# Ledger of designs, part 89: designed miniproteins, single chains, continued (5)

Each design is a single chain, and the fold is of that chain. pLDDT is the mean over its residues in the fold that is shown.

## One batch from the design tools (miniprotein)

Design m19288
Fold by ESMFold2-Fast:
Structure m19288 (fold): chain A 79 residues (1-79)
Amino acid sequence: SKLEKARELRDKFHAALEAGDVETAIEYAKQLAKALRELDPSDPEAVRLLAATYIDLVGYALENPEFEPVLEAFREALK
């Protein structure tokens, strides 16, 4: 399902963030944003997944400025 694909991408994205691999995190952020954008916006679980991902990313960027490019890539890919 589209939701399951988004969850798999989120797991890979989080692994890259934990490893401090900014370049890999940017690539997964773009893929994850695209997957999240394809979810049904009327599905509460899809809305929760998007919100949780965004909140987590903002937290990473606030504590670690090197992750600001990851947050910007995610925002841009959501357009």
Scores: mean pLDDT 81

Design m19289
Fold by ESMFold2-Fast:
Structure m19289 (fold): chain A 62 residues (1-62)
Amino acid sequence: AAATRAAYAKAAEDAMKRILEQNPEWNLSEEEKEKLIKSARTAGGNAADTVAELRAQQEAAA
């Protein structure tokens, strides 16, 4: 559980950093970039439980 959450948080953080690096034309400030990275990290950390729950609910509804 804890290891899975950490992995999701890390993956989300790394993915956001890569996206920001690949899209310099978005002309985001360092403050905006940091906010997005923190938001992605938080969402990623919580995603393991939330995604599993939503996916199970969606699959049961189909």
Scores: mean pLDDT 72

Design m19290
Fold by ESMFold2-Fast:
Structure m19290 (fold): chain A 84 residues (1-84)
Amino acid sequence: SGDYESKVKELEERIKKDPMNYIAWYELGQALFKLGKYEEAIEYYQKAINIDPSNLKTRYNLEATKLYLEGKYEEAKKILEKRK
């Protein structure tokens, strides 16, 4: 299912059980980004980076989300293509 709101709730419960699960913080950031909640997405991507600073994919998603918040959509899309 493409229901990102349901995914957010599941991930929030997972994080309550294991707050050091950087993958759950990262996926929560992605789900919030898909919901257009860019400021919240930035916060959770930053949490994931604080737990695992070596993860380049999370850094690209953080940078792209900041560009979306600034209205720089074309620059953000180029960064999102590079993370794949």
Scores: mean pLDDT 83

Design m19291
Fold by ESMFold2-Fast:
Structure m19291 (fold): chain A 64 residues (1-64)
Amino acid sequence: SELDEIFARLNQLPDEERRRVLEKAMEEVKKAKPKTSQEATDIFLKTLRKLVDEEEARRRAREA
């Protein structure tokens, strides 16, 4: 599932980076003030994927 994929990728990040990504995703949900749990979940997953993609890109650039 999409959830299994994103959490597997999140678990590959170092502890500090994983913590920052999760905190940012939760902050974005709070700022958006979602009206339903589905809306909150959609914002959270979208933000998580974006942040994980960005962190993986930064890590690849450093290892190149």
Scores: mean pLDDT 81

Design m19292
Fold by ESMFold2-Fast:
Structure m19292 (fold): chain A 63 residues (1-63)
Amino acid sequence: MVGAIYRALKDFKTDHPNFLSFKKGDLLEILEEVDEHLFKVRNLKTGKVGYVGKSFLEKIGER
């Protein structure tokens, strides 16, 4: 759901410019549900935007 806040369950590192690298415990705001497997998110700590797999995230609230 757009505007929902999710927490990263583990670290993820990528060199791909469209995918977001993050650390376990980072808070991510959902900007778009791209498909069944992917969100487009903003990292609330860094302000960076990118794609993240839904399986890496747990929902903790809404804005």
Scores: mean pLDDT 80

Design m19294
Fold by ESMFold2-Fast:
Structure m19294 (fold): chain A 86 residues (1-86)
Amino acid sequence: SAEAEELLRRAKKLAEEALKLAMEALKKAETLEQILRAIGLAISSIGLAFEAEVLLRKGNATVEQAEALLKQAEELLKEAKELLES
């Protein structure tokens, strides 16, 4: 379905953005704790995006369930960005 395809594209882009953020965190020299926490949040975001993709591929999730997982992943990515900006 078009909805599932769009959510799969969104999950892929989110995982790519989270990976890029984690790579950028390694270059930022504020504190080790802040950097590691931001990387941890980015990894958690990737995990949720991957779970949404797997559930959509298996047909075991509603569009709403996949959307909720992706929204949680996006919020974790935003938290990671805020930590690196502070």
Scores: mean pLDDT 76

Design m19295
Fold by ESMFold2-Fast:
Structure m19295 (fold): chain A 60 residues (1-60)
Amino acid sequence: SRQRQIEELVEEIKELIKKLGDKGLVTKATSAAIRMISAELAEDIEGLRKVKEELEKLLS
């Protein structure tokens, strides 16, 4: 279940990163990708949720 939550959050974050890139927010997209990878390697579900929420706010 934890691994499944991580995989789902990573895929959702990847979609948000692509949308940031499409809007020309390349630096923010790159920073988010690094933070996503770090949180994924640490199995930090809360860290992944925070990245997702931050990106959703940038896209709203």
Scores: mean pLDDT 87

Design m19296
Fold by ESMFold2-Fast:
Structure m19296 (fold): chain A 67 residues (1-67)
Amino acid sequence: NAQAEALERALVRLVIEGAKLDSKLAREAVEMLERGTATREELRELLLRSGLSPEQAEAVVDAAFSA
């Protein structure tokens, strides 16, 4: 799934850059996109709960939904 792969790559990049993420919630976000049922709002909320800033969450959501 291109959207799930784009999300995973964006999250890996943020972790390399020093972001701290809840790995369980991050995996849930990937699985949500793989099912194809995620809205942008649901994904953004989950990413915020995982530890991303609002700006980081927005950028990651945009990357996933542009794939």
Scores: mean pLDDT 80

Design m19297
Fold by ESMFold2-Fast:
Formats: sequence, C-alpha cells, structure tokens
Structure m19297 (fold): chain A 70 residues (1-70)
Amino acid sequence: MEEKIKALEEALRKAGASDETIQQIVDSVRKALEDPERASSYVVAAALIAIANGEPEAAKTVIRFADEIL
C-alpha cells in the first residue's frame, strides 16, 4: 500500500504537481484504498482536485495510476 502511494507521489512530482496538490491527491487515494466500494469515487475526486488546482498533467497521472490502485 505505502509503496503504491510513494510511486504515485513520485509520478505526480515528475508531472510538475505542487506539494499541496500532491498531498490532496494522496489523501483522496488513501481513502480509496481504505474503502474499496467507494474507490472509484475517491480516484475521480483526486483527478478533479488536480484539475481545480490548474494542474491537468497531475490529473492525467492519477487516471493512469488508477489501474494500479483499483
């Protein structure tokens, strides 16, 4: 679990995401991992957070990583 979160943080940093956006995305993804029935909703929320913060490359990274999370 934590290794997947660390890989996501690294991918987001390489995509140019801010530390604030990375933290918000990680928090949402951790909720997805803790609640499998709502996992898709939390992953979508993470992508929307990135878009709302003006970081579309971070949103793309979350969606690409979704296959490894779900």
Scores: mean pLDDT 79

Design m19298
Fold by ESMFold2-Fast:
Structure m19298 (fold): chain A 95 residues (1-95)
Amino acid sequence: KEEILKEIEKTAKELREKVRKHVPDPQLAAAIESAVDDLVKAVKEGDRQGYVRSLVALNLLVTAAYLEGMDPEAVEEIRKLVSKLGELADKALES
């Protein structure tokens, strides 16, 4: 449904905003934002494999940001948004 794609875009935007605020390493922040963009593109194109690759990359990069000393509260907010984005993407790809 078009409504699910709107929620994906909204969640992706919120996730990118949190990443820009809280990830101290600009290169790592850019990599996370790129993985979010790749995930959204894969979902819009119906690319299940691209979606899975982007979701794995996104989770690994968020873990790297945590290990580099990102605020634990920000990590939990970002992980919650990643989880929500994954759930919405799965629903969009079931169509």
Scores: mean pLDDT 84

Design m19299
Fold by ESMFold2-Fast:
Structure m19299 (fold): chain A 63 residues (1-63)
Amino acid sequence: MTELTEEEKKELYKEIIKAIKEQLEELKKEHPDSELVNEQLEKLENMSDEEIIELLEKSIKEA
């Protein structure tokens, strides 16, 4: 298919989630005293992949 399937979109979102988590881990290493970074990382660790995907879809609602 020319368009992404639902499964392909989920895989893409998983890669985005992984990248976000990696960036937050790097920021935590550079700024371990940052409450904002620690809070965001904790939220992502406690959320399911589906919940994070839903937030991403809501945030990037087609502009």
Scores: mean pLDDT 71

Design m19300
Fold by ESMFold2-Fast:
Structure m19300 (fold): chain A 82 residues (1-82)
Amino acid sequence: MTKEEIDELLEQARKAYEAGNYELAIKGFEKVINHPEATDEQKAEAYILLGEAYKKLGREDEANRYFQKALELDPNNEKAKK
């Protein structure tokens, strides 16, 4: 899988999130973070969106864990700081 294919997976998962399908979005973001060819930038975006999806599901502890993972990969990411 190429970087471009991983970017497409990330975009498809983000569209699922925007549609309110948080379970499908979570599965897509998990595929990105577990992909060996995914960049730290792609994984950081996936972790932020995983945190947002878990927050929408009322799973605040899981959301906070994923935001911390995103911040570890990208310390300047403003979305991960809250």
Scores: mean pLDDT 78

Design m19301
Fold by ESMFold2-Fast:
Structure m19301 (fold): chain A 76 residues (1-76)
Amino acid sequence: IQEVLDYLRKALYKLEKGDLEGAIEYLEKALEIAKEVDVPKEVIEYIEKALEAAKAGNLEEAIENVKKAISLLEDL
């Protein structure tokens, strides 16, 4: 869980800087680890939505979904 959070926070930092390529790399890492760890399905869904938004260049939507994934993990 902590490793997923760390990658999501790194992705958020990259998104806030407008670095979509860097954000995508960290989101892919977060998703890979999240699928191997027993995390709630909702967390995986928000990470996937953030990744798709980032790949589409939808910065605002990517940021929103990363923040939702982080919030859910912090409430565990």
Scores: mean pLDDT 83

Design m19302
Fold by ESMFold2-Fast:
Structure m19302 (fold): chain A 112 residues (1-112)
Amino acid sequence: TKLEKYNKFKSDLELAYNDPKQYLESLGSSATSNEDAVNFLKVKAVELKLVDSSASNKTAILTVATYVKSKELFSEEEATKINNAVISFLNANPNASLNEVLEVVKEVFDKL
């Protein structure tokens, strides 16, 4: 259901935001610290062309977590809509809270 997908999405974004080392380990990678995990995730966000190198760590982490989970749970078309909405929101609101990003995700889910 949409609610089950939203709850899975919410869990991954919360984990990435609060515990990036454990988030990275959940993806089958390893990091020695949260700082190491943040640096790795930011590099991946740039490589995936989700953000540029000037993006905040928060923006990079949340865009990578959104990308990974949307690709797992949704069709390519739906995943693209979710990723574009989150990226556009964070570019306009670089200081947005995790809860504000989750509200954007929920709004997009309601339109899928």
Scores: mean pLDDT 86

Design m19304
Fold by ESMFold2-Fast:
Structure m19304 (fold): chain A 69 residues (1-69)
Amino acid sequence: MDRIRDALLKVSEAARKGATSSEVAKLGEEELKDLPGAKVEVKGDTVTITAVAADGSTVVGEVKAAKDP
């Protein structure tokens, strides 16, 4: 729960600081590396993070970042 939320806040912060979508995805993967079933997808300038919370619910967050050149 709180860990997934904290990870989403961190990747959103990086995106606002001008990180590229690939950099944001890498940060998201690092923050969620110990959560089995966590998934990070890049679609153009949008990074989508999907994770399963401890209660079995699915959490999805979208972060808009700079486009990869």
Scores: mean pLDDT 76

Design m19305
Fold by ESMFold2-Fast:
Structure m19305 (fold): chain A 90 residues (1-90)
Amino acid sequence: NAQEYHELGEKLFKEGKLEEAIEYYRKAIELDPTYAKAWENLGKVLEKMGKLEEAAQYYEEAAKIYDGQGDYSSGAKLRKKAEELRKKIS
């Protein structure tokens, strides 16, 4: 299920297997597009890889999903993170 793929992605991310972590986070999102944590963690992996524009896009999508779930605190945090990343690449 989506949670199992997300947990595998987290394990791979902690092991430094960034490309494999992305693959499993994408599988989690394919099964459950509302899995905000998987969108957030995709942003973190991309940020770790130096892909700041892509990371900002995934953080913005995660923020929208969190807001839709009533988690405005997580949404606000990720929007701020995306803004900070966009300022670094301009």
Scores: mean pLDDT 88

Design m19306
Fold by ESMFold2-Fast:
Structure m19306 (fold): chain A 72 residues (1-72)
Amino acid sequence: MSEEEFDAEVYLALGEIYLAIGKLLEKRNMPKEEVIEAYEKAIDLFRKALELGYPQAEEHIRYAEEELEKVK
């Protein structure tokens, strides 16, 4: 496993964590701004994973964008 592969996996995992945080905040009726921030952070992290060579991150980006659109 190269450093690039490791970094891609780390960004993917962090994105998944922020996506889960966003869902939890939404379920608990937290302020809309906090939910948006969590989903935007997840998308940002998934984009970094994609740039570092993790093609499956595209599906995660699409899903997070769909969740974000529902909250806007």
Scores: mean pLDDT 81

Design m19307
Fold by ESMFold2-Fast:
Structure m19307 (fold): chain A 60 residues (1-60)
Amino acid sequence: MKEELERALREGRDLSRFSKEEIVRYLKEHDPFVNPDASDEEIERLAETLLEWAEEREKE
C-alpha cells in the first residue's frame, strides 16, 4: 500500500485507487515534498488536486 501510493504520487498514475483521506495521511506523515509547516487545509487541497489530475488522465 504505502510503496504503491508513493509511486502513484510520483508518477501521477493510479491515484484513483486511493482515497483522499489515505493520500492526506501519507502526506502528513511522510511529506518530504510538502512544507512541514503546511496546514491540514493546504495538504487536503494538494491531495484533491492530485486526485483531480489522476481522474482526468484516467478518463483521457
Scores: mean pLDDT 67

Design m19308
Fold by ESMFold2-Fast:
Structure m19308 (fold): chain A 71 residues (1-71)
Amino acid sequence: LTPEQQQKVIDAAPAIAEAVRAGDLETARKIAESTGNPDLAEQITSAVRALAAAGKPDLAETAVRNLAKEA
């Protein structure tokens, strides 16, 4: 992950979290894919889907930010 790609994911985190809270995992995936890293987009999509299934969509923004920092 370049610093520019990491920043794009961090900037997208609120929008991804809003889509997850709305139950719109398709929009969340499209936003993640728009950041330009398909492997990271898949990791983000899997993580936020798991959080939604666990009844914890409020953790989605933090999870997206953490995945960007760890990649």
Scores: mean pLDDT 81

Design m19310
Fold by ESMFold2-Fast:
Structure m19310 (fold): chain A 61 residues (1-61)
Amino acid sequence: MLSPEEQVRKKWQEVVDAYQAGAPLPEIVRKAKEVFDLADELGIPVEKTHKILQEVIAEAQ
């Protein structure tokens, strides 16, 4: 079973992958909202959710 942080990281990876694939902006925004909704449900603070996004972006570069 994935940890809460691993679940959020996986969802952020899906957002980055969609952006790189040229998905429309409304789809990217919707997917990003789903990540924050998941993080809130799992009790992950917004600051930590942002940190995970920064790590995923850094790994993609």
Scores: mean pLDDT 82

Design m19311
Fold by ESMFold2-Fast:
Structure m19311 (fold): chain A 103 residues (1-103)
Amino acid sequence: SPLREKIDEIYKKMKEFLKKNDISKLTPEERQKFLDKVEKYFEEILRIMREARAAGDEELVEYARKKFLDLVNLLESKMTDEEKAEFYRRLEEVASRIDAEFA
């Protein structure tokens, strides 16, 4: 499906981005810009998961969920506890906004 191809493209871009960038070498301002970019990629995956769920495409929902968790695990290994807390708070805000759009 076109949505599966979009997930694959986002996953590839995000995985390459996360592997290329060492958060420990970034200034606080550069770290914030990095996390903002990461949040945008996660928003795209969450939106596709919501669209797939609305369409009843459970296979695509599970596929997107697996890719999402793989990326979360990779990202968590590069973040401080404070950055993790802020990141999850922002993801919850994004998820709530997406849910409101589909309500």
Scores: mean pLDDT 81

Design m19312
Fold by ESMFold2-Fast:
Structure m19312 (fold): chain A 73 residues (1-73)
Amino acid sequence: PQLSFDELKDLALARIDALIEKLRAEGAPQSFIDELEALKARIAAARTREELYAVLREAEELLQAYAAQRKAA
């Protein structure tokens, strides 16, 4: 069974909140936390699965870029 749009959106919001809290605890830069907060606002504003998946894809790309920067430092 597939999640409803509302269930998927609620799950995405819960996951990004947990991620922000974890990254704050790990000492992530405030600029990066601000970018995640902006993505959270876009998830909250999403009206379709397609819009929601687009934001989640951007979040994944941002996380991969951050991980690469940490590995290079």
Scores: mean pLDDT 80

Design m19314
Fold by ESMFold2-Fast:
Structure m19314 (fold): chain A 77 residues (1-77)
Amino acid sequence: VLEEVEKALREARAALRAGDYQTAIDILGKLVEKLTGVPAEEIKAMTEEEVREKFKDLPNYVRGLAELLVRLSKRLA
């Protein structure tokens, strides 16, 4: 599980370095959806505060990834 997360984050980071923000958001969206069971589109519609409250019972790294997804998605909107 953690190894899959690290691989996805490495791929997302490579996309960001290449300036491919859409690919990075897609990778993070799929990862967060898999970890939370909540559709990436629903998470992208939330605020960072709503994400923290909704996922407060999940591990810190999962909440952090969901907050990052929201932040990156809103920056490109």
Scores: mean pLDDT 79

Design m19315
Fold by ESMFold2-Fast:
Structure m19315 (fold): chain A 61 residues (1-61)
Amino acid sequence: SEEEINRLEKEALQAALDGDYEKMREALERIFELDPSLKRSVEEMFEEGKKLADELQASKP
């Protein structure tokens, strides 16, 4: 359901912020099981966000 997917997205983001990559991966897997069509969008969203965060951090002295 959409509500479950939204909750899992929130869990994945929180896990990523906490550095808990295992929990993040599990949440993403659940999202893909519920709606496989979201796999590409969710993966790209997290990958892009992480890259931008790392890039911004790397630019600081």
Scores: mean pLDDT 72

Design m19316
Fold by ESMFold2-Fast:
Structure m19316 (fold): chain A 81 residues (1-81)
Amino acid sequence: ALEEARARAERIRASIPQLVEAIKSMNDIETAKKAKETVGKALDELAARYPDPEAQAILREARDEVMTSLDKAIEELEKKK
């Protein structure tokens, strides 16, 4: 249902600050990049479970916001080295 997809997307967005902080706390850039890849794959698999293309789009939009935020966190880690 679209309502379920929207609720899931909001939970994903709500987790962004904690995911960003987890990435920023990592001592190794390669580990941070691997963590981002793992999160991205998990979110892609989640979206694929929804038969409704609109529900998939809602979840992919939230995934893209997560990926953008994690990319910025990794960039900040690279600048500190």
Scores: mean pLDDT 82

Design m19317
Fold by ESMFold2-Fast:
Structure m19317 (fold): chain A 95 residues (1-95)
Amino acid sequence: SLEEAIELLRELIRIFEEMKAKSTDPEKQALLDKSIELVRKAIEALRQGRLPEAVRLLNEALDLFDEAYTPEHKELYRRAVELHDRLVEVIHRLA
């Protein structure tokens, strides 16, 4: 459902914010800020029925998140990847 997809995207933002809070690297913090902004844009695209754009924005957000990864944040990274897989499935069911 649309509501489920939006709730999962909000959970993804929470994970990105937690990783940013635990990061001491300004470059990685900037990547995470961009990732969060892209997820917020994906929520708006979903609300407007622009499903392919929402998936593209979500994929771009996770590429930046992957670039911000450090081994200390392995658990947060694993949770984000799991949420992404669920999100892609939920969004495809909306099409």
Scores: mean pLDDT 84

Design m19318
Fold by ESMFold2-Fast:
Parts: sequence; structure tokens; C-alpha cells
Structure m19318 (fold): chain A 69 residues (1-69)
Amino acid sequence: SMKGLEHVKKGEEHIKLAEESLKNGDTDSAKEHALQSIKHALEAKKNGFTDEGDKLIKRAQDILNKANG
């Protein structure tokens, strides 16, 4: 579905922003973008993009762990 694909794309955009924020030492911004990516990943999974959503969630969790550690 187009909605599922849109959520995958937005999730990927938020992962990129989270990684850039983390690289710059902005852990608060990195966490916010990682959480937004998870929200989009969950919507993507609801729309049949289960594999893509799971990969986004894993990447976002990795970012959250780095931001909290």
C-alpha cells in the first residue's frame, strides 16, 4: 500500500536524522528522531511492510541504546 511505503520512507528519514544527531553529540534530538522512526515503522508493519518495519525498529533501538549509554 502507498501509506505503508510512505511510513517506511519517513522512518528511514528519521533514522538518518537520528544518526546525524548522535554523531554531533545531540542525544536528545537523536532519541526524538529514533522514536519517530519507531512510530512510522509500526504503521508500516500495520500496512504489510513487516520486514522493513522490523529493520527500522532495530536500527532505532540501536540508536536509543547509544544515546542512553
Scores: mean pLDDT 90

Design m19319
Fold by ESMFold2-Fast:
Structure m19319 (fold): chain A 70 residues (1-70)
Amino acid sequence: SIEEVKEKIREVAFELAEETLRYIHLLMQAKADGRFTPEQQAEFARVEARMDELTAEEKKLIDELNKLKS
């Protein structure tokens, strides 16, 4: 149903927001340190990968919602 898809979009949006905040925090830490450590680079890569996954899922759900709206 439209309502179920909207709920799923909301859940994905919250997860994406959490990952975005984590990404910003890591970026600020790297800037404060004046360097990107290997550990920070690995963490950035993990967060970026998760954000890409969530963005793809959000797009899929939006497409599904649009189909339901005919």
Scores: mean pLDDT 83

Design m19320
Fold by ESMFold2-Fast:
Structure m19320 (fold): chain A 115 residues (1-115)
Amino acid sequence: IEEKVKKAEELARKTVEEIERLLEENREASVEELREKVIEVMRRGVKRMGEELELPEELTEELIEIAESAIRLTFTQGEQQGLSMEELRELVLRTVRALLDEIVGKIAEHLEKQA
């Protein structure tokens, strides 16, 4: 259990690093382009966690939907509030970190119930 949870944490950390790099490299991107790129990275990260940790397909799909919905909502709220691109990037990064922590927590709970 601890080894699989540590693997989930490692994969989450790598996903955060990929999002941080994406946000830095795509300063010229439109809000729509940035949103789709962030969603794609999050989807791949969660899918990889599901595959490497042998999670049920239904759980992996649920976690992907949670991630995509949260990211879409964050971009929509940022645009509606008139946030600058810099403020939006900071909000997105904070949301991604919190979201991946929540996903790792859900994975840990699932793994404990199967032990």
Scores: mean pLDDT 85

Design m19321
Fold by ESMFold2-Fast:
Structure m19321 (fold): chain A 62 residues (1-62)
Amino acid sequence: TRTEQLLGYVEALVEHLRANPDEAERARFIEGGREGARKFEAAGDLDSAAALRAGVERLEAL
């Protein structure tokens, strides 16, 4: 599903940023994730919105 693809993307992104720390890149992905979550929520895709919000929290914790 779209949500499964997003979860896979978030895992890969978290792993990438752990291996290659870049504060500017991390900040851009956090901003993009928040915007994407708003978009999915507005479209009624609550599962994908939740996946992106969880991803943002993981990126913020790095």
Scores: mean pLDDT 84

